# Ledger of designs, part 104: designed miniproteins, single chains

Each design is a single chain, and the fold is of that chain. pLDDT is the mean over its residues in the fold that is shown.

## One batch from the design tools (miniprotein)

Design m3611
Fold by ESMFold2-Fast:
Structure m3611 (fold): chain A 120 residues (1-120)
Amino acid sequence: SAADILEEMHKLTLELIEKMKTSSREEQIELLEEHEKEFIELARKLLKELGKSEEEIEEFVEYIREKFKRLIEYIKRSSREEAIKAYIEGEVEILEALSEYLPEELKKLVEKYIEEIKKK
């Protein structure tokens, strides 16, 4: 279900935040590159489940890619704590953009996930 895919995306995000807390800068970049690929595949599955067109799906995927590209560039010059904060901020923006595609029930679920992520 769409809710199950959102839960999997949320778990992946929380696991990444925890791994970043004990990682070097180089390890954080590698983790983010791996996470981007998995997150994009889940986003494609979610939007397809919701009946979105291939064009809408690829537009959102390119939005995710651009966000991760900018984040990785920023991390090359940041502290560990700054990198984690930047990832959290970027993830919140991605989830807010994703919510525009969602029915009301799933929007409320995403709002809950955003609040959990912000507490990290």
Scores: mean pLDDT 88

Design m3612
Fold by ESMFold2-Fast:
Structure m3612 (fold): chain A 101 residues (1-101)
Amino acid sequence: LMDEADRLFEEGKYDEAVRLYLQAARQDPSKASLMYRNASKAYFLAGKEDLGYFYLGLSYYSEKNYDKAIEYLDKAVELDPSNKKASGARAFVQMLKLQEE
């Protein structure tokens, strides 16, 4: 999946590449941070900046970097306030950060 997603990315087929990166993240959670970073990069190159920040936030969350995760999820919500997944993820990460303190 990752090698095929990387090939699609290099061909400029960003939506297809993202689909395979997200599938790879679901199949192997240990690769989730890397797959979300690749999905983020693809969305930024596709001009979908809100989704780019959303997946960048999920990448940092997967690394337990809650401060960076909240920073980028806030940018995603600012760009598309209707994205309930982004606002929900932001609230969830904030809750986890409060439990670590």
Scores: mean pLDDT 83

Design m3613
Fold by ESMFold2-Fast:
Structure m3613 (fold): chain A 89 residues (1-89)
Amino acid sequence: MKKLQEEMNKRIEEAILNKDFEELFETALEILRAIRDKEGDEATAEAFGLETADPAAIDAAMREEARKLAEETYKNLEEAKKAIEEQKK
């Protein structure tokens, strides 16, 4: 998990620096899928407020959450880019 999280963080940083919304969305979705694999379908469904642990409903909720995460990052892109550059010196 931690190594995957580090790789995903690098992809997010690169996507922010490149202003790549598609990569932000895909990376967020991969992170959510990794969490689902770790926590299980029932816990993931509960986290999204779903009434059932239906795999298709969970996938749809994860895609919607990934889109929201990508949109929030994209709206704050200039601040996020500045933070990354400052951390890297």
Scores: mean pLDDT 74

Design m3614
Fold by ESMFold2-Fast:
Structure m3614 (fold): chain A 81 residues (1-81)
Amino acid sequence: DEVRRLLEEALRELDEAERAGLSEEERELLRQQAAVARLVAELTGVPEYLRLADRLERLAEATPEEIAANEEKLRENLAKA
């Protein structure tokens, strides 16, 4: 299943991008890609596209402060674990 494998790879890349932080330009691209993924999910019925759209939308909607706060919170939890 080529589509599923590619979508899983994309989700992993987005996880890494979130850790690196996002610029204004990257957020705008993510918003556009989220809209496309939602449309593809509607047209094809492939649920993995819906997961991708949700992930992209979450990254695009997050402010730099929210991303930084989530990173800080994750680091704090990992340090205590």
Scores: mean pLDDT 68

Design m3615
Fold by ESMFold2-Fast:
Structure m3615 (fold): chain A 72 residues (1-72)
Amino acid sequence: MRKELEEVLREAIAMMKKGAELLAKKDWKAAEEWAKENEEKARELDEKLAKFVKEDPELVKELFKELLEEVK
């Protein structure tokens, strides 16, 4: 579980970083296309995260805090 949760969280963070990079480049067309192409992937990641929260909310909080501090 923990390894899978970490993988899902890292994937979500990676997608957010790519989105932020496109926004920084001010390439609206590329950002729009990227968002459209990755909308389904984002929904899938959200669903997986919801399952982990339901199974072990304390573990999710711990890893989220750890990764959030790592990104900063």
Scores: mean pLDDT 75

Design m3616
Fold by ESMFold2-Fast:
Structure m3616 (fold): chain A 92 residues (1-92)
Amino acid sequence: YTPPSPEEAQRILEAARRLAELWRAGRLSPEDVAELEARVLEIFSDSEELLQLARQLVAAARAGEPDAIELIAGILAREDLAFTERLIERSA
């Protein structure tokens, strides 16, 4: 992992924050939630151990656990900023 530039880091933090806000507010469609869940699992697909942790986080986020929602939003923004920004745009 290469650290992002300060500008990219700001975009990542803003995207993570906005996604978590939309998710907690119930502004994400069921289709968007399914797509982000699939993307999180795909990001961790190369490691069975991390994939199991990702599945646990997804289950907790589905239950409305705020910490799990924030963690997933952060992971998505860091690992796939473009996907995260598109998801926010569709949900706004």
Scores: mean pLDDT 82

Design m3617
Fold by ESMFold2-Fast:
Structure m3617 (fold): chain A 96 residues (1-96)
Amino acid sequence: MRDLALSEFQRVVDETRQLLSTGRSLAQSLLQQAKQEGDTSLQRQAQELLNQLDRVQALLDEAERIGKEDPLAGLGLASFTLDRALQILEQIRSLQ
């Protein structure tokens, strides 16, 4: 398939965006819960996870920029952001 790289790239980007959206919602909920409970350690951890999600979002935006000209190069970076988003989501869930 001539368009295999482009199709795979778009799939990974879309999945990563969905995971980042889910992760932000969960981390914000965790931060609000920690604030209500007065857990300053959990507040710090939730804020650090939100900061990590912002960094992954920036890398994903760069992957989309690269992928518009070179889908194979964009796919490499997008796959890295997918793995990072999954790792962050697992960390958020481990704190719930």
Scores: mean pLDDT 86

Design m3618
Fold by ESMFold2-Fast:
Structure m3618 (fold): chain A 93 residues (1-93)
Amino acid sequence: SVEADRREGERKLEEAKRYLDKGVEAAQQGDYEKAAEYFEKARRYAEEAIRLYTRALAGASEEEKPALEAKLEEARRLLAIAEANLESVKKKL
């Protein structure tokens, strides 16, 4: 259902944020290998959130679409941040 995909997407988005924070912390401590692992997890969770919100949006009413589109855009921004951070730390490996 749209609601189930929205809830699961939100869970994946929160996991992406959590791993992004862990990656930043590891990078600040100079642990670039650990940072890369966390940024890769953040990227995967953000991709899962994008898939779930895209599926929810396909079945959504016109009234539901703006909120889901905003969440999809948030997930896409988070993906871009995770990918940029991953590229940055890989240059230090």
Scores: mean pLDDT 91

Design m3619
Fold by ESMFold2-Fast:
Structure m3619 (fold): chain A 67 residues (1-67)
Amino acid sequence: DLSVSGNEQARRLTDKILETTDTKEADELARKAYNLGVGYAVTEVPRVISTHPYVSQSLKDELSTGS
């Protein structure tokens, strides 16, 4: 909450993941959002990608292990 810009960036990236139909783009957006290290990104990105049809399984596994 104190890093509003980070949370806003994570939200935008998460929304973009939901819009994309490209596996490479989805994976890159998910990594960017998660790497922001803000609470929203760490909790929401793994949830969003777990059911996303275009995110690669390897990335889902990577982010779900809390790496």
Scores: mean pLDDT 75

Design m3620
Fold by ESMFold2-Fast:
Structure m3620 (fold): chain A 130 residues (1-130)
Amino acid sequence: ELDELVRQVNVDVLIVVGELRRDLVRLLLENHAVRAVFVEESSHDPELEQLAKDLGIPYLTFRSVEELVEQIKKLGISKDSLIAVVGSKEAVEEVKKALLEAGFTNVIGIDNSKPLEEQLRALVEQKDLL
């Protein structure tokens, strides 16, 4: 069932803030469901960085929301790209707000406290789960 859901996920940028759910990020990477990953430095996982590198998926770390926004702009990521922000609810809401204020139009937020199946369903439907 999770395998069926993840195959339907198609996200341009995954951003991980506050709390990292290793199970979600690994599943998305292994199924090529995301094209780039940004992880808050405090949530950084060296094994997930190595997995992303092995799969040819860009993996970058950031220390602040301001640094994240500038990194996204410098990489030429389109303003209409689908960006999924996942993590602790409060951190997700803060990052989502900053991205919308920076002019990105297609940003969804996902609370990592929700069950994995609900998180995958939100990514498939391209809807907030906060």
Scores: mean pLDDT 87

Design m3621
Fold by ESMFold2-Fast:
Structure m3621 (fold): chain A 65 residues (1-65)
Amino acid sequence: MATEEELRETLARAIAAFRAGDLATARELAMKAQEIAQELGEVSEDLRERLERLGLHVDQAAPGS
C-alpha cells in the first residue's frame, strides 16, 4: 500500500540522485514516484508539483540533446 510519506521519501531520494549526477537512479526513482502517486490516486498539490518538476528536470538531462 502506497503512502504520501513513501512518495515524499522517494522524491527526496530522486532529487538527491539527480544532484549527485546519478541520472539513471534519479530516473528510476522518478518512475517509482509516479507509480506511488498513481496508487494513491489523490495526492496533495505540493507533491504533484514536486513530482512534475522532478520529471521535467530528469527528462531535460537525457542524453542526445
Scores: mean pLDDT 75

Design m3622
Fold by ESMFold2-Fast:
Structure m3622 (fold): chain A 86 residues (1-86)
Amino acid sequence: VAPEHAEAVRERMRRAAEETLELAEEELKKETDPEVKEALKKVIEAARRLLEAIDAGAPMEEILELEVELALALMELGIALSVAKR
């Protein structure tokens, strides 16, 4: 990846992580289902870790690993929401 593309990716990931964190925290305040609450807490933790790594200037490889962790947490949230709405 070209250096200028890496910087653009970092900025995009940082904004996405901030938005995900804010949304998940607000949804957690409104949620009553225990399984969905636990999934939201995992998303919050993963988003915070990703944001902290980006702000600390971590290598792109580490940022990508944390992005995968966030993606997995979001998948778990999706499953929990699907079960709760069944």
Scores: mean pLDDT 81

Design m3623
Fold by ESMFold2-Fast:
Structure m3623 (fold): chain A 82 residues (1-82)
Amino acid sequence: MTLEEKAKEYEEKAKELEKKGDFLGAADWYRNAGRYYESLKKYEQAADYYLKAAEAYRKAGDFRSAEVYEEIAKKYRELAEK
């Protein structure tokens, strides 16, 4: 019902996939949480979830996607300060 409940659902799905060793799937769910907060202009929360997605991409061996989402997170942290 709340936006926090929606993000928590995405985070729980990501954690379940991490337990199964599906780090690419986990990254997708963390990315979805980031996009959800981004659509609400909650850039600090969006940055946090994009960093979690980046960590999941690194665990999957997708270092290029990890770097991209680390840069996106940095940009959104800067937007949150404006």
Scores: mean pLDDT 82

Design m3624
Fold by ESMFold2-Fast:
Structure m3624 (fold): chain A 83 residues (1-83)
Amino acid sequence: MRTVTVLDFDGRLERLPDGSVRFSGTVDIRDLNADTGEVLAQASATLTDLTGEQMTALVERLRALIDAGASAQQLADVIASVA
């Protein structure tokens, strides 16, 4: 069975008076059966006040985990750990 992981972001960027950026929002994660479109697993996580550096590191980490076959829950746990 072939699986695809889909991440959907519903969030905002806030620019602070010091010129720094913060990201906050919800990430919905779904593992789908690539052949049928069936949802095999679903998880969500919330991000609060992530810096641009933290967001970049998170995206790179998530990419590596997806390539390694991580589950939706494992991805959600990593997102929750940084925010």
Scores: mean pLDDT 78

Design m3625
Fold by ESMFold2-Fast:
Structure m3625 (fold): chain A 82 residues (1-82)
Amino acid sequence: SSALQAAIDELLSRNPILTDYEYSLLEKAVKLIEQGKDDEVLELARELLEQGLYDVVRAIVAAARAVGKTDLAEQIEELLKK
């Protein structure tokens, strides 16, 4: 998936290692994006931010942008500013 690859590339741009846990979160986020479940993607992003997983959330933004979901990407970026 171009969305999953964009997410992996964004995460690795700041971190040399991709963990199995991070990969599973990116797969989950990409599936929700591809299913059009934008509200569930936003809920996942909020949960990840509470855990301090800022780079994973930035990777989800890259995934949303890669598939042309600009409005979703902008909503997630607003969460990163809080």
Scores: mean pLDDT 86

Design m3626
Fold by ESMFold2-Fast:
Structure m3626 (fold): chain A 69 residues (1-69)
Amino acid sequence: GPAPPALPEAVQREVIKRFKELLENKTVTDEEAREATAALQSLAARSDPEEQEKLNEEALEYAKKLDEL
């Protein structure tokens, strides 16, 4: 199937940062949440083992917060 376009790491980090702000304000949309989760997973896959562990933990926390909205 067609592969989705890969975003630069800097852009992926910006998407995640913006998502955190929106999540804290409870203004995040389902599409924004999905996009941020995909960016976080993609970034984790390309990161150091230590960063990967941290990013996976952050992803779990975001999922829990999103479920509370």
Scores: mean pLDDT 73

Design m3627
Fold by ESMFold2-Fast:
Structure m3627 (fold): chain A 76 residues (1-76)
Amino acid sequence: MEKLQEAKQLNQEAKELYEAGKYDEAVEKYEQALQIYQELGDKEGEADVLHGLGDIYKLQGKYDEAIDSYEQALEI
């Protein structure tokens, strides 16, 4: 599926941006990937993105957002 490849690419780009310390850009790419995974019902992709968002929010000191993202990932 064309959209699944797009979501995987965005998720990979987000991980690379996260490793580079570009947290705001990584969040943007993760949010784009999350939207596509949710549209496709890809629960594994959705959980992976939510975990990545949680890690970034924790590093930014956004603990409430980090907890919310981790809890959503665990419910999948």
Scores: mean pLDDT 84

Design m3628
Fold by ESMFold2-Fast:
Structure m3628 (fold): chain A 101 residues (1-101)
Amino acid sequence: MSERDRENYIILSTAIAMLTNPEAQKEIDETFSSLSERQQRAVEEGIRIAEDEEKLAELAKEVTREVMRLAKSEEERERIRQDLLENTPIEKVREAIKEAF
């Protein structure tokens, strides 16, 4: 996994957490200082992108494609697909993830 792929994953997961978990801000605040400067910037971008549904959907599609490319088996891809769709309650983001499969 490239550093960019890791950053994109942090951005996406932070944005989803901010939209779906009322304690996300508290959890972020508690862990933020333990992250690298680069990871801190990714978290800050995730918080920002949570307010931009179109950018969030586009990033979700990119991250899904990369994760699917790195999967070692069809069983692993199906597990990733199920996990992403089950844990993503935002319909526009869910549709973008489906388009990436």
Scores: mean pLDDT 75

Design m3629
Fold by ESMFold2-Fast:
Structure m3629 (fold): chain A 86 residues (1-86)
Amino acid sequence: MIPKEVLELEIEEGIRQIDIAVQLVADVRAGEDLAEVTAKATAEIQAIRREMLTKQGASDEQIQEELDKIRAGVPGLEEELRRRLG
């Protein structure tokens, strides 16, 4: 069962990720390099995830595991961006 406080943090994280996604789409449409834009967005998402997990009392090991999962998703994100915006 997910505590209400954890759900509220997840909603806050989701809103912040939407802002990153909006900027990412704008940057790609402005002609910025896809790999550079994706790297920037990945770094911003990792920073938000680290912040939220720290607020939830996660260990450094748990935080690093989640950040590694985000990085592992980057090739799939680049492919999806090419599909939607190219």
Scores: mean pLDDT 78

Design m3630
Fold by ESMFold2-Fast:
Structure m3630 (fold): chain A 66 residues (1-66)
Amino acid sequence: SAADLERALAALREELLRAGLSEEQVEEIITLVKQGRFDEARALILRHVGRNPVLLSGLAELERLL
């Protein structure tokens, strides 16, 4: 649902900030996710923080909801 998507996006934003990304980097990743560009979003996460299981799981959840 749209409400599930919004909650998952908010959770991803919080985890990206917690991982140390800037607000600009977080918004770039969120924009890619909203556009369905999950491979590009995943590549940015890997580039900035490496293999973060919480972030990668959150991205997979969003991919399932879209």
Scores: mean pLDDT 85

Design m3631
Fold by ESMFold2-Fast:
Structure m3631 (fold): chain A 73 residues (1-73)
Amino acid sequence: SMEEEERERELLREITDAVDVLAAADPAAASEVAALAHEGVRDKERRMELLEEALRRGRAGVEAVRAAQAAAA
């Protein structure tokens, strides 16, 4: 549905934002999150689960980076 497509687009946008933050500070985490988000999965339910997991890991990574940057300042 349009609502499911909009949710997927929203998740991808938030994941992309998280990956951009991680790319410079934690490239291993950035690669892992990007791989989860862009896995070639045809099953829509599994794809949505992977996107939600990618966002969860992305957010956790960004939080860790920001905490480390604050501690280094």
Scores: mean pLDDT 82

Design m3632
Fold by ESMFold2-Fast:
Structure m3632 (fold): chain A 95 residues (1-95)
Amino acid sequence: MEEERVAAARAVLAREAAGLERLAELMKKHGLAPEQQREVEIDLELQRLLAELVIRGEFEEAEIVARAFENAKSLEEKEEILRLARRRDWEALRK
């Protein structure tokens, strides 16, 4: 039961991550303003990162990143959270 749900979630998230990557490429192609691109890219990068963590079975790490992102008050803080998460600096993300 749990294994079936995890497998289904992994398949959906993998397809979603690929879709988000294509969307980001289209936005760059159509010359969106740099500030608009930055906002969209930050949100897309979060979704891709969360999908990657869940696919790897790193659910607690995904929760840490999601919570830190939820508590962020600016785009600059969100970018820093994504950088720390990419470096796998989970201690810095735990408050």
Scores: mean pLDDT 73

Design m3633
Fold by ESMFold2-Fast:
Structure m3633 (fold): chain A 55 residues (1-55)
Amino acid sequence: VEEGVRRAAAAAGRDVSQVAAVQVVPLSETRVRVTVLFADAEGRPVAVATVDVPR
């Protein structure tokens, strides 16, 4: 899951400190989908990234 969050941050061009919410959805026994919402210092949503990672 931490790897999924880091990959989502890299894909969105954002820092992990901007992570406001994380949703993890199992796709199969070997894969999970990680959706990360990023916010600025004022709490405004600035990006959403979704990545599929191995369990």
Scores: mean pLDDT 75

Design m3634
Fold by ESMFold2-Fast:
Structure m3634 (fold): chain A 70 residues (1-70)
Amino acid sequence: MSEEEIQKELVERLKKYLEEIKNAKDPFEAETIAALAYIDYGVYQAAGVKLSPEAKKLIEEIDKLVKEKR
């Protein structure tokens, strides 16, 4: 898998997490989904993947939505 493919995979995963958080029925579900997103983001970052501005914005949106659902 190329770096570009890996980065695209991360972006797609983060978009899915963001959508699941928007549809979460309670704050606990939202926080659980966000925790999975943070773990994935952290693993890619630790692996030395150059994170796109899009991936960074998705993580920021996830953090914002989780705070709004508290």
Scores: mean pLDDT 78

Design m3635
Fold by ESMFold2-Fast:
Structure m3635 (fold): chain A 84 residues (1-84)
Amino acid sequence: DKEREELAEKLEEVEGIDKKMAEEIANAVINLIEENKSLEEIEEAVDTVIKKLESEYNVKISEETKEKVKKIALEHAKKIKEKK
């Protein structure tokens, strides 16, 4: 899926996010878009996924990195949702 791959590539460019984390976040976001979830629900899910990844990989992700990830994910989701 091109949209999943594009989102994962953008997220991987964020400092503190590795390829596996980027793919997990991208998968969650695209699944929510496919389920027609709101942008607010997608933003909340990104926060939840990041918290899960911190626990699962025993890492701490900075607030600056979390904000960048949410911005990228929401901008990507808006782009997809604008296509009727």
Scores: mean pLDDT 82

Design m3636
Fold by ESMFold2-Fast:
Structure m3636 (fold): chain A 84 residues (1-84)
Amino acid sequence: MEEEREEIARWIAEKLREVARDFMLYQIDKAIEKYKEKNPLKAKKLEEIRDRLVATTDPAEFDRLEQEAIEVINSTEEELKEKE
């Protein structure tokens, strides 16, 4: 019984990670489209992070790349607000 619960919990965790990955990639793709004309260097950096997120199999690396993407998006949004 306990082994079955651990396997089910692991399977659910893996499926939730797949959903989180797809959601993060969707957000990055939206940011790239938004920034490609206004800040192509930031858009290119997000494309590099996106490629690494697709390729990574390490959860710790995924978390690091997600944080890096969020920081790039936030800094770009701040730069765009300062231009107003």
Scores: mean pLDDT 78

Design m3637
Fold by ESMFold2-Fast:
Structure m3637 (fold): chain A 68 residues (1-68)
Amino acid sequence: MDKKTIEEQAKDALEQLKKMSDEQIRERLSLVGASEELINEIIKAIKEGDDKKALELIKKFIEELSKK
């Protein structure tokens, strides 16, 4: 399996999510245990073009997954 840094994983995730519809983003993030609230915030950041905020939200989520 690929061993990527949290930053690289977040960047890859953001690029993939930008290519997806809102429904596809919701489905993917729900499968990995993201809350609906977090999913909506990520979608909003992507739609607003706030890539920096979207990256921070994704990075924080990946860090939280590492805890439990």
Scores: mean pLDDT 78

Design m3638
Fold by ESMFold2-Fast:
Structure m3638 (fold): chain A 100 residues (1-100)
Amino acid sequence: AQIDIIRLRIPAGGSASRQLSFQVSSAGSYLINIHVRALSGDVLVRVEVNGRSASLRIPDGGSGRIRLSVDVAAGSIINIRITVRNLSDQDSLVIIRVSL
């Protein structure tokens, strides 16, 4: 299921972070799927979920996917931190889709 769509404008050489938190009613393994599209700019995307992390570089006009699995008990909170760094000398426009 889609959880959120995040739109970020990041200045040249800058970075932006977004945090999402949600509580799960059922215990189990959850696959967090982060799809990123860089409409402009060359970006480095880092995703952290409950202490696990992955990074991906996305070129100008490109897209990519990060998938992180997390095992949780019922009633646990899943915390997702997404950080995007603009590696270009121009403003970057990035769209991020978060799903389970």
Scores: mean pLDDT 86

Design m3639
Fold by ESMFold2-Fast:
Order: sequence, then C-alpha cells, then structure tokens
Structure m3639 (fold): chain A 71 residues (1-71)
Amino acid sequence: APLPEEVVNAIRRAAEALQQGKKDEALKIMEELVEKYPDDPVVWFSAAILAEKAGDKETAEKYRQKAREAA
C-alpha cells in the first residue's frame, strides 16, 4: 500500500535537513512522524535509517526494534 503523502514529505524533509547538517531537526521530524504512525513498520524503519545517518546509533536501534514489533 502507498504511504500517506505526509509520511513521504516528512522523510524527504528529514533527509534534506541531514544534507544541510541539521541533525537535530531531522531527528525531530522523524520523532513526530513515528508518534503519528506508531503502527507502521515502514515509518519506523525509515526513521531508523535517518537516525543512523545522523549518527544517533542508539535511537536508530530503538526505532529498528519498534519496526520489528509493528510488523
């Protein structure tokens, strides 16, 4: 099933923030997204990838665990 447009746009904004070195902004965007879609494993996996790219390995592993629980 296609992801909601809000999810796709949020992931894009977070990725753009990371490219600009705004790691905290990217993590905040993903935190708000997973709060809105806590039952969607794709959202949690996307958040985990972005957290890892931001250098936050602890948050990335937490999000991977949440993705496995949601699947």
Scores: mean pLDDT 82

Design m3640
Fold by ESMFold2-Fast:
Structure m3640 (fold): chain A 78 residues (1-78)
Amino acid sequence: SSEEIIKEIENAAKEAIERVRKAAERAIAEGSISRRQAEGLLARSVAEIEQLAEQGKKAAEAGDYATAKAILEQIKNA
């Protein structure tokens, strides 16, 4: 159902955001990038993930499950 795939997209987006947040914190701790650089990259990654999630949910609501599933896979790889 559209409800199930929407839930999967929302859960995947939350997990992806948590992954990029933790990666940013590790990069700062290891001295690989500055806190300012990490914050900028994190904000951009979060915005991209949120945009993909909205596109995926809209596709699912429209019954375009092929597009919704493709977007879900993109989020899982973010």
Scores: mean pLDDT 87

Design m3641
Fold by ESMFold2-Fast:
Structure m3641 (fold): chain A 91 residues (1-91)
Amino acid sequence: PRTEKERKLFEAEVLLSLARMQIEIAKQMFSKEDADLEETLELLERAIELAREAKRIAREVGTPEGERLVREAEELIEEAEKLKEEIEKKK
């Protein structure tokens, strides 16, 4: 039996894992000269949305574990937004 807080933390962790995966795929795609820049931007936008949702859920939990996930989400959002800016400059 998991508490509501444990379920929310697990959901936030899953969302952050998905966001991280999307960012890594986008980085690999962008490293190629023939990269589909629109597809790469879509992956980054999805990653930002997933990380923002994870941040909201983790913040509601209000535990030290939740605060760590909030910081991780903020780092992923910053990384994805920075990469998005680099891609948009090369269009």
Scores: mean pLDDT 83

Design m3642
Fold by ESMFold2-Fast:
Structure m3642 (fold): chain A 65 residues (1-65)
Amino acid sequence: DEEEIKAIEKAIKDNPEGIIKALEDLYKKGLISKEEYEKIVKLIKEGKYREAAELILEIRKRILS
């Protein structure tokens, strides 16, 4: 979990726009809600990469369940 969160956090820091586009794709596929998409995008834009990474990991776990 912690290692996965750190990997996602690094990916956001390296390419925040690419992560936002990936989240938009998940939203368009119906895998996340509009509210989830908007919340994570806001966190990324505010530089809250750790909180964004935690939510992204929870989404990943939900999709793979």
Scores: mean pLDDT 85

Design m3643
Fold by ESMFold2-Fast:
Structure m3643 (fold): chain A 88 residues (1-88)
Amino acid sequence: KVPQEAVDLVDQALEKAKTMSPEEIVQLAEELGKQLMELLDKYEPDNRDLKMNVRGALLDAIRYAKAGDKEKALEILRNLREQLRLLS
């Protein structure tokens, strides 16, 4: 079971991202990824598919943010949030 804290971290990141530049969103997504992977290693250590999907989504969000596509980066984070919510 994914902890509610993981969903809350993505919600906080999405709220902060509303006023952030694409460059700031890169840093936000990198920190969010670190925090999410620490939680998944603790609560879902054997769920390799979930960890790969979360890492993939964060890397995709970072790539779009680096390209200046803030809307696509936020879409990816919203989709990640919904997946984590269904597993919490």
Scores: mean pLDDT 88

Design m3644
Fold by ESMFold2-Fast:
Structure m3644 (fold): chain A 79 residues (1-79)
Amino acid sequence: LAAEIEAIRERALARTELPPATRALLAGAEVAARLGLDAEAAALREAARLVAEGREDEVVADPALMAALAAADAALQAA
């Protein structure tokens, strides 16, 4: 129980310190995972990581990641 509470606290603190764009991508990943869209959830989490590191140019430079993000956006809009 104490370890679970500490893990939740660590994630909450990390989310509080994240830029709004990164937080939105992570929220989208959680929704995608809940819908069973594991590949799309992974793509959203990778994009969130790159954006959080100030590497958003690498997201747009990766055609496979961009295609996965487009698929995630379409799937979430259809859900």
Scores: mean pLDDT 69

Design m3645
Fold by ESMFold2-Fast:
Structure m3645 (fold): chain A 66 residues (1-66)
Amino acid sequence: MKEKTLKIELVFEDGSRITEEEAKKIALTKARNEAEKLGLKLLDAEIKVEKEGKKLIVTVTAKVAE
C-alpha cells in the first residue's frame, strides 16, 4: 500500500474566538472530507497549530491511501 501526503492549512483570523481544540477538529474534518473526495482513506494525521498575532494557523499533514 503506497501512502500519499495531503496537506491542508486553515487560518482563523481571530484565535481568541476559537479554542485550539475546536480549530484542530475543524481542520481534521476538512482533511477527512478532502481525502474522501479523492477516494482515499485517512490513515494518520499530524496537526500543527501556530499563533501569529491574534491569528491561529492550523496545518494538517495527513497520510492517505487507497
Scores: mean pLDDT 79

